# Ledger of designs, part 33: designed miniproteins, single chains, continued (3)

Each design is a single chain, and the fold is of that chain. pLDDT is the mean over its residues in the fold that is shown.

## One batch from the design tools (miniprotein)

Design m9125
Fold by ESMFold2-Fast:
Structure m9125 (fold): chain A 76 residues (1-76)
Amino acid sequence: MEKLKERAEELIKEAQKLAEEARALGDTTLERWAKAIVEGAQIAKKSGNETQLKANESMLEALKKRLERKKAEAAA
């Protein structure tokens, strides 16, 4: 149980950071996506749902890749 809570807390922190980065880029869609991951991770933490946590971890990885591409495009 401790490891699941730690993973969920780390996921929340990382998603919050990505939400701030998306906001700085003016991308409301990516900001909303990051906020949805924060909420999903909070629910997974409260319920102890490993499947839901893993799904949100996968969504965070997809968001990271999309945000990195957007940053690269903005820097070009």
Scores: mean pLDDT 82

Design m9126
Fold by ESMFold2-Fast:
Structure m9126 (fold): chain A 88 residues (1-88)
Amino acid sequence: MAEEEARRLLERARELYAEAKRIAEEAETRDLSPEERKELLKKAVELAGEAHKLYARAQGLLLGDEELAAEGVAKAEAIKAEALAAID
């Protein structure tokens, strides 16, 4: 059942996004070296990107719209790449 699969993907996406947000906040609030801060920010970006891709896939399943899912995944990858490049 596509709805059940989509709900599982959405739940995983929420978990990954929450973890990404927590790591990003730790990078901002902790007294870290610039190198340590960059590593935490990169990890947060990668987790947020994965969450966004899962969310896009879930939306595609719920709506029966493969194009929406594909565009969402591509946008998530582009945003992730830009964010990682900005940290470097």
Scores: mean pLDDT 81

Design m9127
Fold by ESMFold2-Fast:
Structure m9127 (fold): chain A 67 residues (1-67)
Amino acid sequence: MMSKLEEEIERAMLRIYASVAKKYPPEKPTKKDVERLRKAAKRAKSLGDLDTAKTLEELAKKYEEKL
């Protein structure tokens, strides 16, 4: 079970990841990139960060459409 501080750090890291992936998407995303985004979205949702989870899920769908 994570401490409150560890949860806050993880939320911050997921928000940074979402921001970077949104601003700098790869020209040719891979299946692994889609899986990483989906895993990150599920983790953000489990931490209660629904906005970040939604952003990561939307990015995963956009990446999947380019496969």
Scores: mean pLDDT 81

Design m9128
Fold by ESMFold2-Fast:
Structure m9128 (fold): chain A 82 residues (1-82)
Amino acid sequence: MERVRELIRQMKEARSVEEIDRIYEELRALVEEIVQNASPAEQAQARGLIEGIRTTAIDVLEGTASVELFEKLAKELLEFLE
């Protein structure tokens, strides 16, 4: 869980779409490993959450979403993963 929190922090501080995408690929791989023994539905939900976080990070970078929305989605992912 510490690495997931670190990747989320890095994504929040990212200055480019390329940096967000690099962090997203690592976060996706790590989350997929954490939920590898979960149901297919739970795996799909986790993937949806991380895709939402990526999209919101890009929107925040572009000025079309708030940092607060990003932090809300990040909290939802962390609560989902326990």
Scores: mean pLDDT 84

Design m9129
Fold by ESMFold2-Fast:
Structure m9129 (fold): chain A 79 residues (1-79)
Amino acid sequence: SELDKKIEEAKKNKDYRTYIVLLLEKIAQRTGNEYLLEKAKEDIIEAVRLAVELAKRSGDPELQALVDEIRKAIKEMRK
């Protein structure tokens, strides 16, 4: 998909801010949670918190994998 191409490009370019926002968009699309998209633009910390809760409640391993990628990107940004 176009979204997956943008995600890979952001990761390759080490643009971790864009990478996190795009991963949050993918979680929002998979869950149908449009509020997550809104929060990703306004408050990225709250958006990540919401994404973690969505993954935990769903038990969906694909959502958990996306959350794990977000956590990894945050660690890279702090180096």
Scores: mean pLDDT 84

Design m9130
Fold by ESMFold2-Fast:
Structure m9130 (fold): chain A 73 residues (1-73)
Amino acid sequence: SMEDEKRLREALLELARTNAVLALALHEYGEDLVIKAAKRLMKELGLKDVEELVEALRQDPALLARRIQELLS
């Protein structure tokens, strides 16, 4: 839904304040591509909500950036 996408976007922008790798990916690829990759990653890893994605990215800060690189290769 649009509400779920807005929540995901807001969470990623907030996380980017303390995650330089994510901030660089958002700058280089744009928000829409990063959100699309995040949704795909959530589905692949079985993450139920944005909070589980944030925790995964806290444990592996480069996880989403690495996934974007794989999608573009």
Scores: mean pLDDT 85

Design m9131
Fold by ESMFold2-Fast:
Structure m9131 (fold): chain A 80 residues (1-80)
Amino acid sequence: MMSVTEQVTQTVLEGLRQGLSVEEIAKRILDIFKQNGLSLDQAHLVLSQTADRLRQVLSPEEFERAREILVETVRLLQDE
């Protein structure tokens, strides 16, 4: 779990740094979940932990964009 949370956190940080869209970053996070065989409950827990980590390293402005990515990821998970 900690390792997957770190992968997701880094994916958000790099995506924001590169100017990727919310949808593109969310899809990359979904791919990480699929590669790691996470259940829906496990994916939600990872997203919660990712949000906590991002609050510590991002500015308030960047964190609002990161929140949009996490919300979009949840939406995509529900469409599966």
Scores: mean pLDDT 83

Design m9132
Fold by ESMFold2-Fast:
Structure m9132 (fold): chain A 90 residues (1-90)
Amino acid sequence: MEEVERLEAEARRLVQQAGDLYDQAKKAIESGDLNKAKELYTQAAELYEQAARLFEKIAELDPSRRDEYQALVEDLRAMAEEFKKEAEKL
């Protein structure tokens, strides 16, 4: 289904962007720019949450792989929550 393929590509792009922001946040911490690191962690968390919402929609459209997508949603939301906690510590 083309809609599922489009949503999956969008979700994967968001996950990649979140990963890039996390790498930038680590570099900001190493340089002592804690305000920048906090912003980057917050943005990464938001992107993981957006990706999780897309995978929830994909799970509804593709019930044959629902369990796989539900596990991914849980993992992405756990990562978003962890990044929010890291941002609060900065």
Scores: mean pLDDT 86

Design m9133
Fold by ESMFold2-Fast:
Structure m9133 (fold): chain A 96 residues (1-96)
Amino acid sequence: NTSFLSGIKDANETLSSPHAYITIPLNITGYIEDIRHNTASDADLEYLLGFIKTLKENNNESYKLSRPSLLQLLEVLENTPSVPQNLINELKSLLS
């Protein structure tokens, strides 16, 4: 499976980087739309949670440019009953 082998390569490159979440740009607009339309998978939400935790831990300057989009994401998450409360809490603490 060519896509599986490609995924393993990408995962290995990501795992070799101590700043994987910091260096990979998050498509926040895509996450907002997926959550609004209830098309985000549990894996997508777990990845988003990991990304937010990494931003909090490393105080990454790049999130400041994305702050308006992250505030829109928070509003969408708070209005979506299927979203885990821990994801909402982590994003709130990042944006505090």
Scores: mean pLDDT 63

Design m9134
Fold by ESMFold2-Fast:
Structure m9134 (fold): chain A 78 residues (1-78)
Amino acid sequence: TLLEMLQALAQREARELLEEMRDEPDEVKARRLKEFLERLRQSAAKVLSEEEVQQIVDAVLAEVERLDPALARLLRGL
């Protein structure tokens, strides 16, 4: 479905962002990921329901947790 494709695309963009930031401090990584999620929510909310937007955000957070659990915990506190 379109939603599944958007989830996969968002997860891929999050992985690419984490790879770009690999040498950055955790505070910088968390800030950049928060900005990414905020942009994602704003863009998706224009065409998707709140439930669908949350599903995409949750998919990104799950991918971050898989790659960096400490960073994911920090983001969930926001």
Scores: mean pLDDT 84

Design m9135
Fold by ESMFold2-Fast:
Structure m9135 (fold): chain A 71 residues (1-71)
Amino acid sequence: GVSAATLAAARPLLLAALQAIRAGDRESALMWLEALERTHPELRAALAPVREAIRAGDDESAIAGLEALLA
């Protein structure tokens, strides 16, 4: 599982990814998620559904997944 402290530390990059996907900038969103996974490898499994949604063009599922991590 991912700790609350890890999610708090990841918050600025999670917000950047969320803003990018809301703007239709999937490439920037993926870049921010890759940066998060390098800094916090423990987030890789939690971010996998979000990355797959972005790659599939499913912006609604990507947004929902990022919002769930930010809650």
Scores: mean pLDDT 85

Design m9136
Fold by ESMFold2-Fast:
Structure m9136 (fold): chain A 89 residues (1-89)
Amino acid sequence: MEEELLEGVFAVAAAISGLDVEEVTRAAVRIVREGMTVAQAMEAGRREGRVPTYAAALAIVQGRVSLAPELRELAERDPEEAERRLREL
Protein backbone atom coordinates (compact mmCIF):
# COMPACT_ATOMS: atom_id res chain seq x y z
CA MET A 1 0.00 0.00 0.00
CA GLU A 2 2.62 2.60 1.03
CA GLU A 3 4.95 1.37 -1.74
CA GLU A 4 2.20 1.95 -4.34
CA LEU A 5 1.69 5.50 -3.04
CA LEU A 6 5.43 6.19 -3.25
CA GLU A 7 5.50 4.79 -6.80
CA GLY A 8 2.80 7.30 -7.78
CA VAL A 9 4.70 10.22 -6.27
CA PHE A 10 7.96 9.09 -7.91
CA ALA A 11 6.23 8.67 -11.29
CA VAL A 12 4.97 12.27 -11.13
CA ALA A 13 8.38 13.61 -10.05
CA ALA A 14 10.22 11.59 -12.72
CA ALA A 15 7.82 12.71 -15.47
CA ILE A 16 8.31 16.36 -14.45
CA SER A 17 12.10 15.88 -14.24
CA GLY A 18 12.36 13.71 -17.38
CA LEU A 19 14.03 10.90 -15.40
CA ASP A 20 13.35 7.17 -15.22
CA VAL A 21 10.91 6.27 -12.40
CA GLU A 22 12.69 3.02 -11.46
CA GLU A 23 16.09 4.75 -11.26
CA VAL A 24 14.73 7.54 -9.04
CA THR A 25 12.92 4.99 -6.81
CA ARG A 26 16.06 2.84 -6.51
CA ALA A 27 18.17 5.89 -5.56
CA ALA A 28 15.59 6.96 -2.94
CA VAL A 29 15.51 3.45 -1.41
CA ARG A 30 19.32 3.37 -1.28
CA ILE A 31 19.51 6.81 0.38
CA VAL A 32 17.07 5.71 3.10
CA ARG A 33 18.53 2.21 3.65
CA GLU A 34 22.18 3.32 3.80
CA GLY A 35 21.37 6.49 5.77
CA MET A 36 23.22 8.56 3.18
CA THR A 37 23.79 12.25 3.83
CA VAL A 38 23.11 14.75 1.03
CA ALA A 39 26.87 14.98 0.41
CA GLN A 40 27.28 11.18 0.23
CA ALA A 41 24.30 10.78 -2.13
CA MET A 42 25.56 13.54 -4.44
CA GLU A 43 29.08 12.03 -4.44
CA ALA A 44 27.60 8.62 -5.38
CA GLY A 45 25.68 10.35 -8.19
CA ARG A 46 28.90 11.95 -9.50
CA ARG A 47 30.77 8.62 -9.46
CA GLU A 48 27.90 6.79 -11.23
CA GLY A 49 27.06 9.63 -13.69
CA ARG A 50 23.56 9.90 -12.16
CA VAL A 51 23.71 13.19 -10.24
CA PRO A 52 20.26 14.46 -11.47
CA THR A 53 18.65 11.14 -10.42
CA TYR A 54 20.10 11.36 -6.89
CA ALA A 55 19.13 15.05 -6.57
CA ALA A 56 15.50 14.26 -7.50
CA ALA A 57 15.48 11.28 -5.11
CA LEU A 58 16.83 13.45 -2.25
CA ALA A 59 14.14 16.10 -2.81
CA ILE A 60 11.43 13.40 -2.75
CA VAL A 61 12.85 11.68 0.38
CA GLN A 62 12.86 15.07 2.17
CA GLY A 63 9.20 15.71 1.19
CA ARG A 64 9.98 18.47 -1.32
CA VAL A 65 8.65 16.83 -4.49
CA SER A 66 7.74 20.23 -6.05
CA LEU A 67 11.45 21.19 -6.07
CA ALA A 68 12.63 17.97 -7.76
CA PRO A 69 12.55 19.39 -11.36
CA GLU A 70 14.49 22.53 -10.39
CA LEU A 71 17.06 20.58 -8.34
CA ARG A 72 17.44 18.05 -11.17
CA GLU A 73 18.31 20.81 -13.65
CA LEU A 74 20.63 22.49 -11.14
CA ALA A 75 22.41 19.17 -10.43
CA GLU A 76 23.04 18.68 -14.17
CA ARG A 77 24.52 22.20 -14.51
CA ASP A 78 26.12 22.77 -11.09
CA PRO A 79 26.22 19.80 -8.68
CA GLU A 80 27.72 21.87 -5.83
CA GLU A 81 24.83 24.39 -5.88
CA ALA A 82 22.31 21.54 -6.01
CA GLU A 83 23.95 19.93 -2.95
CA ARG A 84 23.88 23.23 -1.04
CA ARG A 85 20.17 23.72 -1.82
CA LEU A 86 19.35 20.12 -0.82
CA ARG A 87 21.11 20.59 2.53
CA GLU A 88 18.77 23.54 3.24
CA LEU A 89 15.62 21.44 2.74
Scores: mean pLDDT 75

Design m9137
Fold by ESMFold2-Fast:
Structure m9137 (fold): chain A 70 residues (1-70)
Amino acid sequence: SEAEKILDKYTHGREKVSKVELIKILTEEYGISEEEAKEFVDEYLKKLGKEFLSRDEAIELLKEAKEKFG
């Protein structure tokens, strides 16, 4: 998917994706404000009870962000 290609550009296929990387991807690739990206990522991590995401979870986050903001 397009989300997978975008994610791999930043993480190079790495399984563990950090909050900082997710915020950077949302701001740079989708044009989401840093404030909105931070809130979205924080809420997503809280919903999953995690401090970082797996590659598959990050791909789903990017898809949901695209639907909500783009």
Scores: mean pLDDT 86

Design m9138
Fold by ESMFold2-Fast:
Structure m9138 (fold): chain A 91 residues (1-91)
Amino acid sequence: SMEEKLYEEALRQARGQLEAIERLIESGTLEEVLSNTTPEESRKRLTEIAERLREARELAEKLGDPSVLEETREELAEELAEEAVELQKKE
């Protein structure tokens, strides 16, 4: 039950982070945020997430199908939630 609660909270946080990244993509400020992101591993992960979201957005627009973007959002949210739970277990 504790692990389930940690995962559910991490999943909510991850979805919020993805929404924030998408807003940065839409506003054209993503590159500025990336340049100020430390440490290097965090910047690499944020860059990977942003690239996957950008590709999914372009594909969704090309196909006229938002489900492609929605699927990518959920995949990324699950990945981020799993990573957050693993980090918390090591603390």
Scores: mean pLDDT 81

Design m9139
Fold by ESMFold2-Fast:
Structure m9139 (fold): chain A 66 residues (1-66)
Amino acid sequence: MPPLDTTGLSKEELIAAIEELAAWLRAHSDDPGLHALAAVLVHEARTGSEEGVRRAAERLQELAAA
């Protein structure tokens, strides 16, 4: 997985990175719990504030690191 650096990314770039991480998690794992979490985080990123997008990115990064 390519490293996700949220430093200096725009909101649009953060949303794109979150969607790419969510797609990677779905391709890498058959765990329905991880798929559900990825979908929730993508939804939060699309509908949230700038702070919500950054928080969603951090949570996805933690899931990818575990």
Scores: mean pLDDT 71

Design m9140
Fold by ESMFold2-Fast:
Structure m9140 (fold): chain A 55 residues (1-55)
Amino acid sequence: SKEDEDESKRLSERLSAYMAEQKKEGNKIELEDFTKFLEEVEKEIHESARKQAEE
């Protein structure tokens, strides 16, 4: 649905920002950190969407 596409876009933007920040600091993105970050961002987006729907 359109909402799913929007969430995917948000996730991609967050991921790009995270990768850019790590690259700026000279940090190598570990696969484990990458996976954990994605899980946290997905949870955050889900909670934000749910809270926004309440209002």
Scores: mean pLDDT 72

Design m9141
Fold by ESMFold2-Fast:
Structure m9141 (fold): chain A 84 residues (1-84)
Amino acid sequence: DPERIRENARAAQRFRDLLLDDRYSVVSVEMERVGNKVRVRVVFRGEDGREVVVEFELSLDKLTFEQIEQSLLDLIEGTNKRRA
């Protein structure tokens, strides 16, 4: 479904945009395996105390669940270090 693919791509882009936005901090990350996909849920908190939830899916075709988890954690940690 082209619309679902587009929505997933937009959600993944929003995740990247929020990671690079100094006004937002990551509060929680949840990952769930659904068949051959991983559903990722990230909660961001803005300076105003508002929470933004971003959900997107990643394919397991080229990566294991553990590799996706480690890459996501490394990306979040790397972004936080750049902000410091």
Scores: mean pLDDT 75

Design m9142
Fold by ESMFold2-Fast:
Structure m9142 (fold): chain A 86 residues (1-86)
Amino acid sequence: DELEALLREAQELLRRAEELLERAKEGKLSVEEAIGEILRAIGLEIDLELLLKRHPDLDPEKVEEIRRLIEEAKKLGMEALKLLPK
């Protein structure tokens, strides 16, 4: 199930973003790691849009849940980046 696989990836992405934010609060995160996590969120967003173009009959509720998880992960990654030293 392609959509279920993306949901699992989005859940893992959010979990990682939450961990990154905690590490950023302790000053233990690099700029490269924060940027990498944001780029991963963008990549998954692109994968979802490509899947939707190929399979327009996907469950819209699950698609929306995946989009929400990606948006939350992206937001946390940006927040972590703001907490990092220059």
Scores: mean pLDDT 83

Design m9143
Fold by ESMFold2-Fast:
Structure m9143 (fold): chain A 88 residues (1-88)
Amino acid sequence: EAALVREVGELAAERLRELGLDELAELVLEYTRRIAEALAAGDEAAAEAAEAELQEKIEAYLSTLSPEEAEKAKRAIQEAIAEAAARA
């Protein structure tokens, strides 16, 4: 659902900014917006492509962080997903 994807992106970005990971927050916002737009347009292929690209870019970004910062970032994203799902 497009609305759920947007909420995940917004919550994840807030949590990532609290950690000082502003670049990762903007990355998540950009791609969750693309995924939500594709879903709203009924373009499942575009949504899947954007989701795959987001996963790759998150992994690449996390590889530039310390193991501790990478763990915090992963936790922030997981908590945002859980919170958005609970609100849906």
Scores: mean pLDDT 83

Design m9144
Fold by ESMFold2-Fast:
Structure m9144 (fold): chain A 68 residues (1-68)
Amino acid sequence: AKQQLIELLKAGQTDAAIARLRKLLEAPPGQISKASVVQFFQDDEQAATLFLVKASDKLTFTDVVYEP
């Protein structure tokens, strides 16, 4: 699951990566928190950062304050 998300991001398929992560997290469309992304990728900081940067152009994260 994580590897497929990384491959989608590297291929520039950001919308597909967002949809797949949302499905895995059971999150509504456009509602993803930064904390949930970091937790999903665990210690893969590069993958988490890549997702957060690319997804920020497509959606607003649900975190009102910068990550706890």
Scores: mean pLDDT 70

Design m9145
Fold by ESMFold2-Fast:
Structure m9145 (fold): chain A 120 residues (1-120)
Amino acid sequence: DELVLSVLLPDEVETLLAGLTNKLKSLGLSEEDARLAAEAILRAAAEVMAEEGVGRENLFEALFVRNPEKVEELLEKVRERALELLSKVVDPATLEKIKKALDEYMKELLELIKNFLKHP
């Protein structure tokens, strides 16, 4: 969580969770499902970045200078991990709804990251 937040929002965990929850609700999820998905995404992102050896001190170089093309690969790993975490706590029908919303969100997030890299 803190590792992801230091990249996307350096200041406030709850602001990012609220933002993600509202975005997923706008994509058709209930408040409960959207909140659960948002928490799973942030946890998955923190776990994936830790497993890849990406900390705050080398994050800019690793993702934005050395490996900007790796952003899509990392987002897919986060998506897979988030869905794995969710599969243990939600029914298959709810998981399919979350998967669709997450796929739409990941497309938007990738475009935002690409635009951020051009004009940080």
Scores: mean pLDDT 71

Design m9146
Fold by ESMFold2-Fast:
Structure m9146 (fold): chain A 58 residues (1-58)
Amino acid sequence: GGADAPIAPLSPEVAAVVREIGLVLRAIGDAIDRGLKRGRLEPASDAEIAAARAEAAA
């Protein structure tokens, strides 16, 4: 951690929450986008969501 934007500093708590939410939403969005493009609904797996959360926590 510790990658703060020099022109838009965030508190560590806010930065951590934004990162976690962003990674989880990205994983969900990717699953929805794949489903729509392939003509079948394919939800984000528990493993994909868990991986996004682990990445955010690292």
Scores: mean pLDDT 69

Design m9147
Fold by ESMFold2-Fast:
Structure m9147 (fold): chain A 83 residues (1-83)
Amino acid sequence: KLEEADKLVEKAKEAEKNGDYFTAIRYYRKAIKLYNELKDDPEAKAKRDEVISLLNETIKKFEEELLKRGTSPEGVEIYKKII
């Protein structure tokens, strides 16, 4: 279970490295969901909190990229709700 969530985090990092922030955000969210299923595991809780931090950082990078491309701030918020 931890290994499955860890693999999703690695996929998210690969997507982020390729500038595919949308895919990275989706993989981070899937990893967080799996870590949440391991409720009584302290390691899973710690990793979940770290991945939430990474997710928030990636969302900021995605917002910056969309704004640079001329997407309105309202459009960015819509994208954040879809992913």
Scores: mean pLDDT 77

Design m9148
Fold by ESMFold2-Fast:
Structure m9148 (fold): chain A 68 residues (1-68)
Amino acid sequence: TLEEITEAAEKAFQEALKTKSISDAYEVARKVARETAKKLVPPEKAEQVADEALFEAMYKVFKEQLAK
């Protein structure tokens, strides 16, 4: 579940970065993470899991960009 939410957020962040600022891309990825979490986890945990997944997704994107 966390991995699936992270992958959705990562894809959304990368796509948004092609046309948007980092701030706007973050908001797009945050929305995708929250919507995906609502489908996969209980409502009371959805926001926390979405925020955790969003952080992991952003870390992966920046780590890859720094490598090449």
Scores: mean pLDDT 78

Design m9149
Fold by ESMFold2-Fast:
Structure m9149 (fold): chain A 82 residues (1-82)
Amino acid sequence: LEELIKILETLREQVANAETEEELEIIASFIAMLRGIAKSAGIAPEEVLEELDRAQEAAAAGDKEAAIEHLERARELAEEAL
C-alpha cells in the first residue's frame, strides 16, 4: 500500500505537468494499468479503485484539475487504509 501511495503522488505530478491532451491520455492509460494491478493484487480498497476510475476518466477527458482531485482523494483513502 505504501508503494501505491508513492505511485499516486508521482501520477499527480505528471498530470500537473502535462501540457497536451495526448500526454493526459497517456497518463490516463497508466492510471488504468495501476488500477488493474491494485485490484488484481488486492492491495487497494474499493473506494481507492473508484477514485482511480474517476481520475482516469478525467485525465482522458483532458480535465487536469478533476484528475488531480481524484488522484489526491485516492491517496488520502489509501493512507487511511494503512
Scores: mean pLDDT 82

Design m9150
Fold by ESMFold2-Fast:
Structure m9150 (fold): chain A 76 residues (1-76)
Amino acid sequence: MEKAKEELEKAAREQAEKLKQAVEDGASVEELRKIAEDTVRTFEEQAKKLPEMKDAALRAAEQARGQAEQAAKALE
């Protein structure tokens, strides 16, 4: 349980760093949104497999999507 929760938190942080790097590399708004969608999809699939972590996985997905949308808005 703790390891799975730690992996979920780590994945969320890594996704935020990837998004930051993509912005610095001049990624398009469409590319940033694709990163956000892929992240949300990944966490939603994890929530389906582990119902006990559903709320945590959905929260991580929402946070990652918010970060990607914020970065995309900066390039709008």
Scores: mean pLDDT 70

Design m9151
Fold by ESMFold2-Fast:
Structure m9151 (fold): chain A 61 residues (1-61)
Amino acid sequence: DMARMRHIGDMAAELAGKPDEEKRAFIDELVANGDTDLALSIINSLASMGDPVARELMDSW
């Protein structure tokens, strides 16, 4: 679904401007709610943007 991919990209772009603690908290919240696939998609989008926190998030997954 192109709309879902765009929405994930928009969320990742907004999140990229946030402090590292807020990035981790957001991903942790998604995981806690069972939205594992969405969390991984956002981490992958951040990694594609060159975000150094994204690698740490992948390693701690």
Scores: mean pLDDT 77

Design m9152
Fold by ESMFold2-Fast:
Structure m9152 (fold): chain A 72 residues (1-72)
Amino acid sequence: SMEEMIEEFERLYKEFLEKLKELIERNDLETLAKIFAIAEEMQKKLAETDDPEERLRIGIEMLKEMLKVIKE
């Protein structure tokens, strides 16, 4: 459901913000550059759709890919 997707997005976003803070504190520029590259690619995908459910799905996948890069 949309509600479950919103909850998943919120959970992933919170985790992402905590990890992003750690990267900034460590001055991990290589990982930050990879995250920005993922964000740029996902923004292009978001520009191709106006469907709220699809936009939310893209956002969730963006956060998952960013977190995957951080955990590597």
Scores: mean pLDDT 85

Design m9153
Fold by ESMFold2-Fast:
Structure m9153 (fold): chain A 67 residues (1-67)
Amino acid sequence: MAPSEEAIRAALEGLAVTLEYAKAHLAPEEQRAVADSVEAAVAVLQEHAEAPELTARVRELIAELRA
């Protein structure tokens, strides 16, 4: 069963919070590991629903963690 738009948005918001926490509190090597895991999760979520603004925000945060 495909997840609802509400579930996809909640998942993307949770990923954004996780990335913001990693950027603020984790070492650079740990930040990259979190970014890699979140990028894999975003790829799966994008197959099920379009949330372009939230997806863009998450991808921006991933790029910041890899900087």
Scores: mean pLDDT 78

Design m9154
Fold by ESMFold2-Fast:
Structure m9154 (fold): chain A 71 residues (1-71)
Amino acid sequence: SGVEELLELAKQLEKEGRFYDSKVTRAVAYAEQGDYEKALEILEEAKQEFPDKAFEIEAAKRVLEGRAAIR
């Protein structure tokens, strides 16, 4: 499924040291499962760990909010 593929991608990104991309991908996977609360929590955590990525994280939050509205 698409969720399993996203979680696998997140694990691969983490192994490659791309921890920021891994967290964002994991947040998307939770959103695809309908767990928007968990997805947004992961993005807030990522914003604390990568403050230089705040702009990109806010953009990702907007995408997830849009997905939550239309499904």
Scores: mean pLDDT 81

Design m9155
Fold by ESMFold2-Fast:
Structure m9155 (fold): chain A 71 residues (1-71)
Amino acid sequence: TKELEAEAVKAFSDGDYEKAIELFNKLLEIYKDDPKKKANVYMMLARIYQHLGDEEKAREALEKAREAYKK
């Protein structure tokens, strides 16, 4: 899990957005029952989609991050 997080962040840092999205989606499955970690992954996905210019997917990911923090 820690290694997968590091790989996802490195892919994003390297500009490999396709790989970063793939790895963060795997992290969403792993963190299914962890609202805080799940929210953090959605925040990362929102940043990637903003960088790609996909405003709709960026907004959707940010909304899911906020929803995950709500009790």
Scores: mean pLDDT 82

Design m9156
Fold by ESMFold2-Fast:
Structure m9156 (fold): chain A 58 residues (1-58)
Amino acid sequence: GEKVRVVDASASALLQRLGLRDGEVVDQAELERRIEAETGVPGSLALALLLKEGIIER
């Protein structure tokens, strides 16, 4: 599956709440699922915003 790397977890309270750290590589679909479970927000929308801000990368 597609993977994403955490660039700056300190820039995202959400990533900190999920326990993610700088340099961590996670499966994109699993990250979307975890975001939806934690926030009720569509994971795809949250992922798009994190990518736009450079907080995560592919």
Scores: mean pLDDT 85

Design m9157
Fold by ESMFold2-Fast:
Structure m9157 (fold): chain A 73 residues (1-73)
Amino acid sequence: LDDIIKKYKLSKTEAAILREIAKKGAATQSELAKALGLSQSTVSRNLARLKKKGVVESVVNSKGVTVYAVNPL
């Protein structure tokens, strides 16, 4: 994770979100917002940036809920 954070020049917030996803394996926007004390809009914008960088991907789980996972680069 530290190598990805340095390589992609992740912000402090982006890095915190990435670490939480890695700990959980996959996480929803609401789970990340609750865990990090951030608004859902803040998490959503940071997840969009992480997806643009190719660092995370969105996956629909068995319950039809969108979760975010670390992209195997």
Scores: mean pLDDT 80

Design m9158
Fold by ESMFold2-Fast:
Structure m9158 (fold): chain A 61 residues (1-61)
Amino acid sequence: SSMDAELARLRAELLELMERAGYPEERKAQVLATLDAMAAEDPRAALRFARWAIREVEAYL
């Protein structure tokens, strides 16, 4: 679906930004696991979380 494609895109972007910011592997895994759990239960909440997290990480790059 369009929402699944957007979630996949934001997930990939968030991972790239966390890598650039130097997040430890375990922290990256924890953040992505949280996003994946949210996506399974409420895809719209997952989209909001991913967009928020991207902005938070970008603020420190």
Scores: mean pLDDT 89

Design m9159
Fold by ESMFold2-Fast:
Structure m9159 (fold): chain A 80 residues (1-80)
Amino acid sequence: MADEKVRAAALEFLRAVDAGDLAAARAAGDELVAHAPEASELARAVALLALAVARTAARNRGDEAAAALADELLARLAAA
């Protein structure tokens, strides 16, 4: 189900960003965006919140690459 996939991808994105694994974060982010159009409004809202939290945490650590990825994914979700 799209909601479960979005939730799983959002959690994986947060874990990958916390681990400093940018490749895993991008893969999780792409899965999240791919399933977002078929997901409920609540699942999409949770995904947006997870990305915003990850972006803030990355910026606080000086991880500009992770922050830029989160910003890219936030824009893509808002457009979907």
Scores: mean pLDDT 83

Design m9160
Fold by ESMFold2-Fast:
Structure m9160 (fold): chain A 95 residues (1-95)
Amino acid sequence: MSVAERLAAQPGLEIVTRTHPERRYLLVGHKANPRDYAVVDLVKKKVYIHKDASEELKRSLREALPDYEFIEADESDEEFREAVNEALLEDAELL
């Protein structure tokens, strides 16, 4: 099962970024909470999620991607900022 299919199986999760075969990063949100989002790095198998994100988003992502490493951080963390910035740059380039 692909990562996109696993995420789609979780109720309330939405892949915000468009499907593209060369895409490394997925932006994933929760339909009930438009401010709740996470960055999924398909190459490193890491999920970057804000520490203050909803417990529903965190739970759904962990259930969908139990084989991924979860990095819970905020904008003070350099790795978190870098992952978010790289995901946004890729999304802009693939639009």
Scores: mean pLDDT 75

Design m9161
Fold by ESMFold2-Fast:
Structure m9161 (fold): chain A 64 residues (1-64)
Amino acid sequence: RQELIDQLRRTVRAYQDGTASRDELARQLALLGLDSVSVESPEGTQIVRVSERDREEAERLRKE
């Protein structure tokens, strides 16, 4: 579980740097059972929300 939190922190930073996609961040949120996260960007605070597709993808990963 701590590894998932550390992974989320890394993905948030990568998203801020433009090296990770919104979909990657949303998948990490879904794996932790979170609905959204606020991310600081040069244009202001951006809210990334988890969709049903993101939850389906996370559920697929859990089945491994």
Scores: mean pLDDT 74

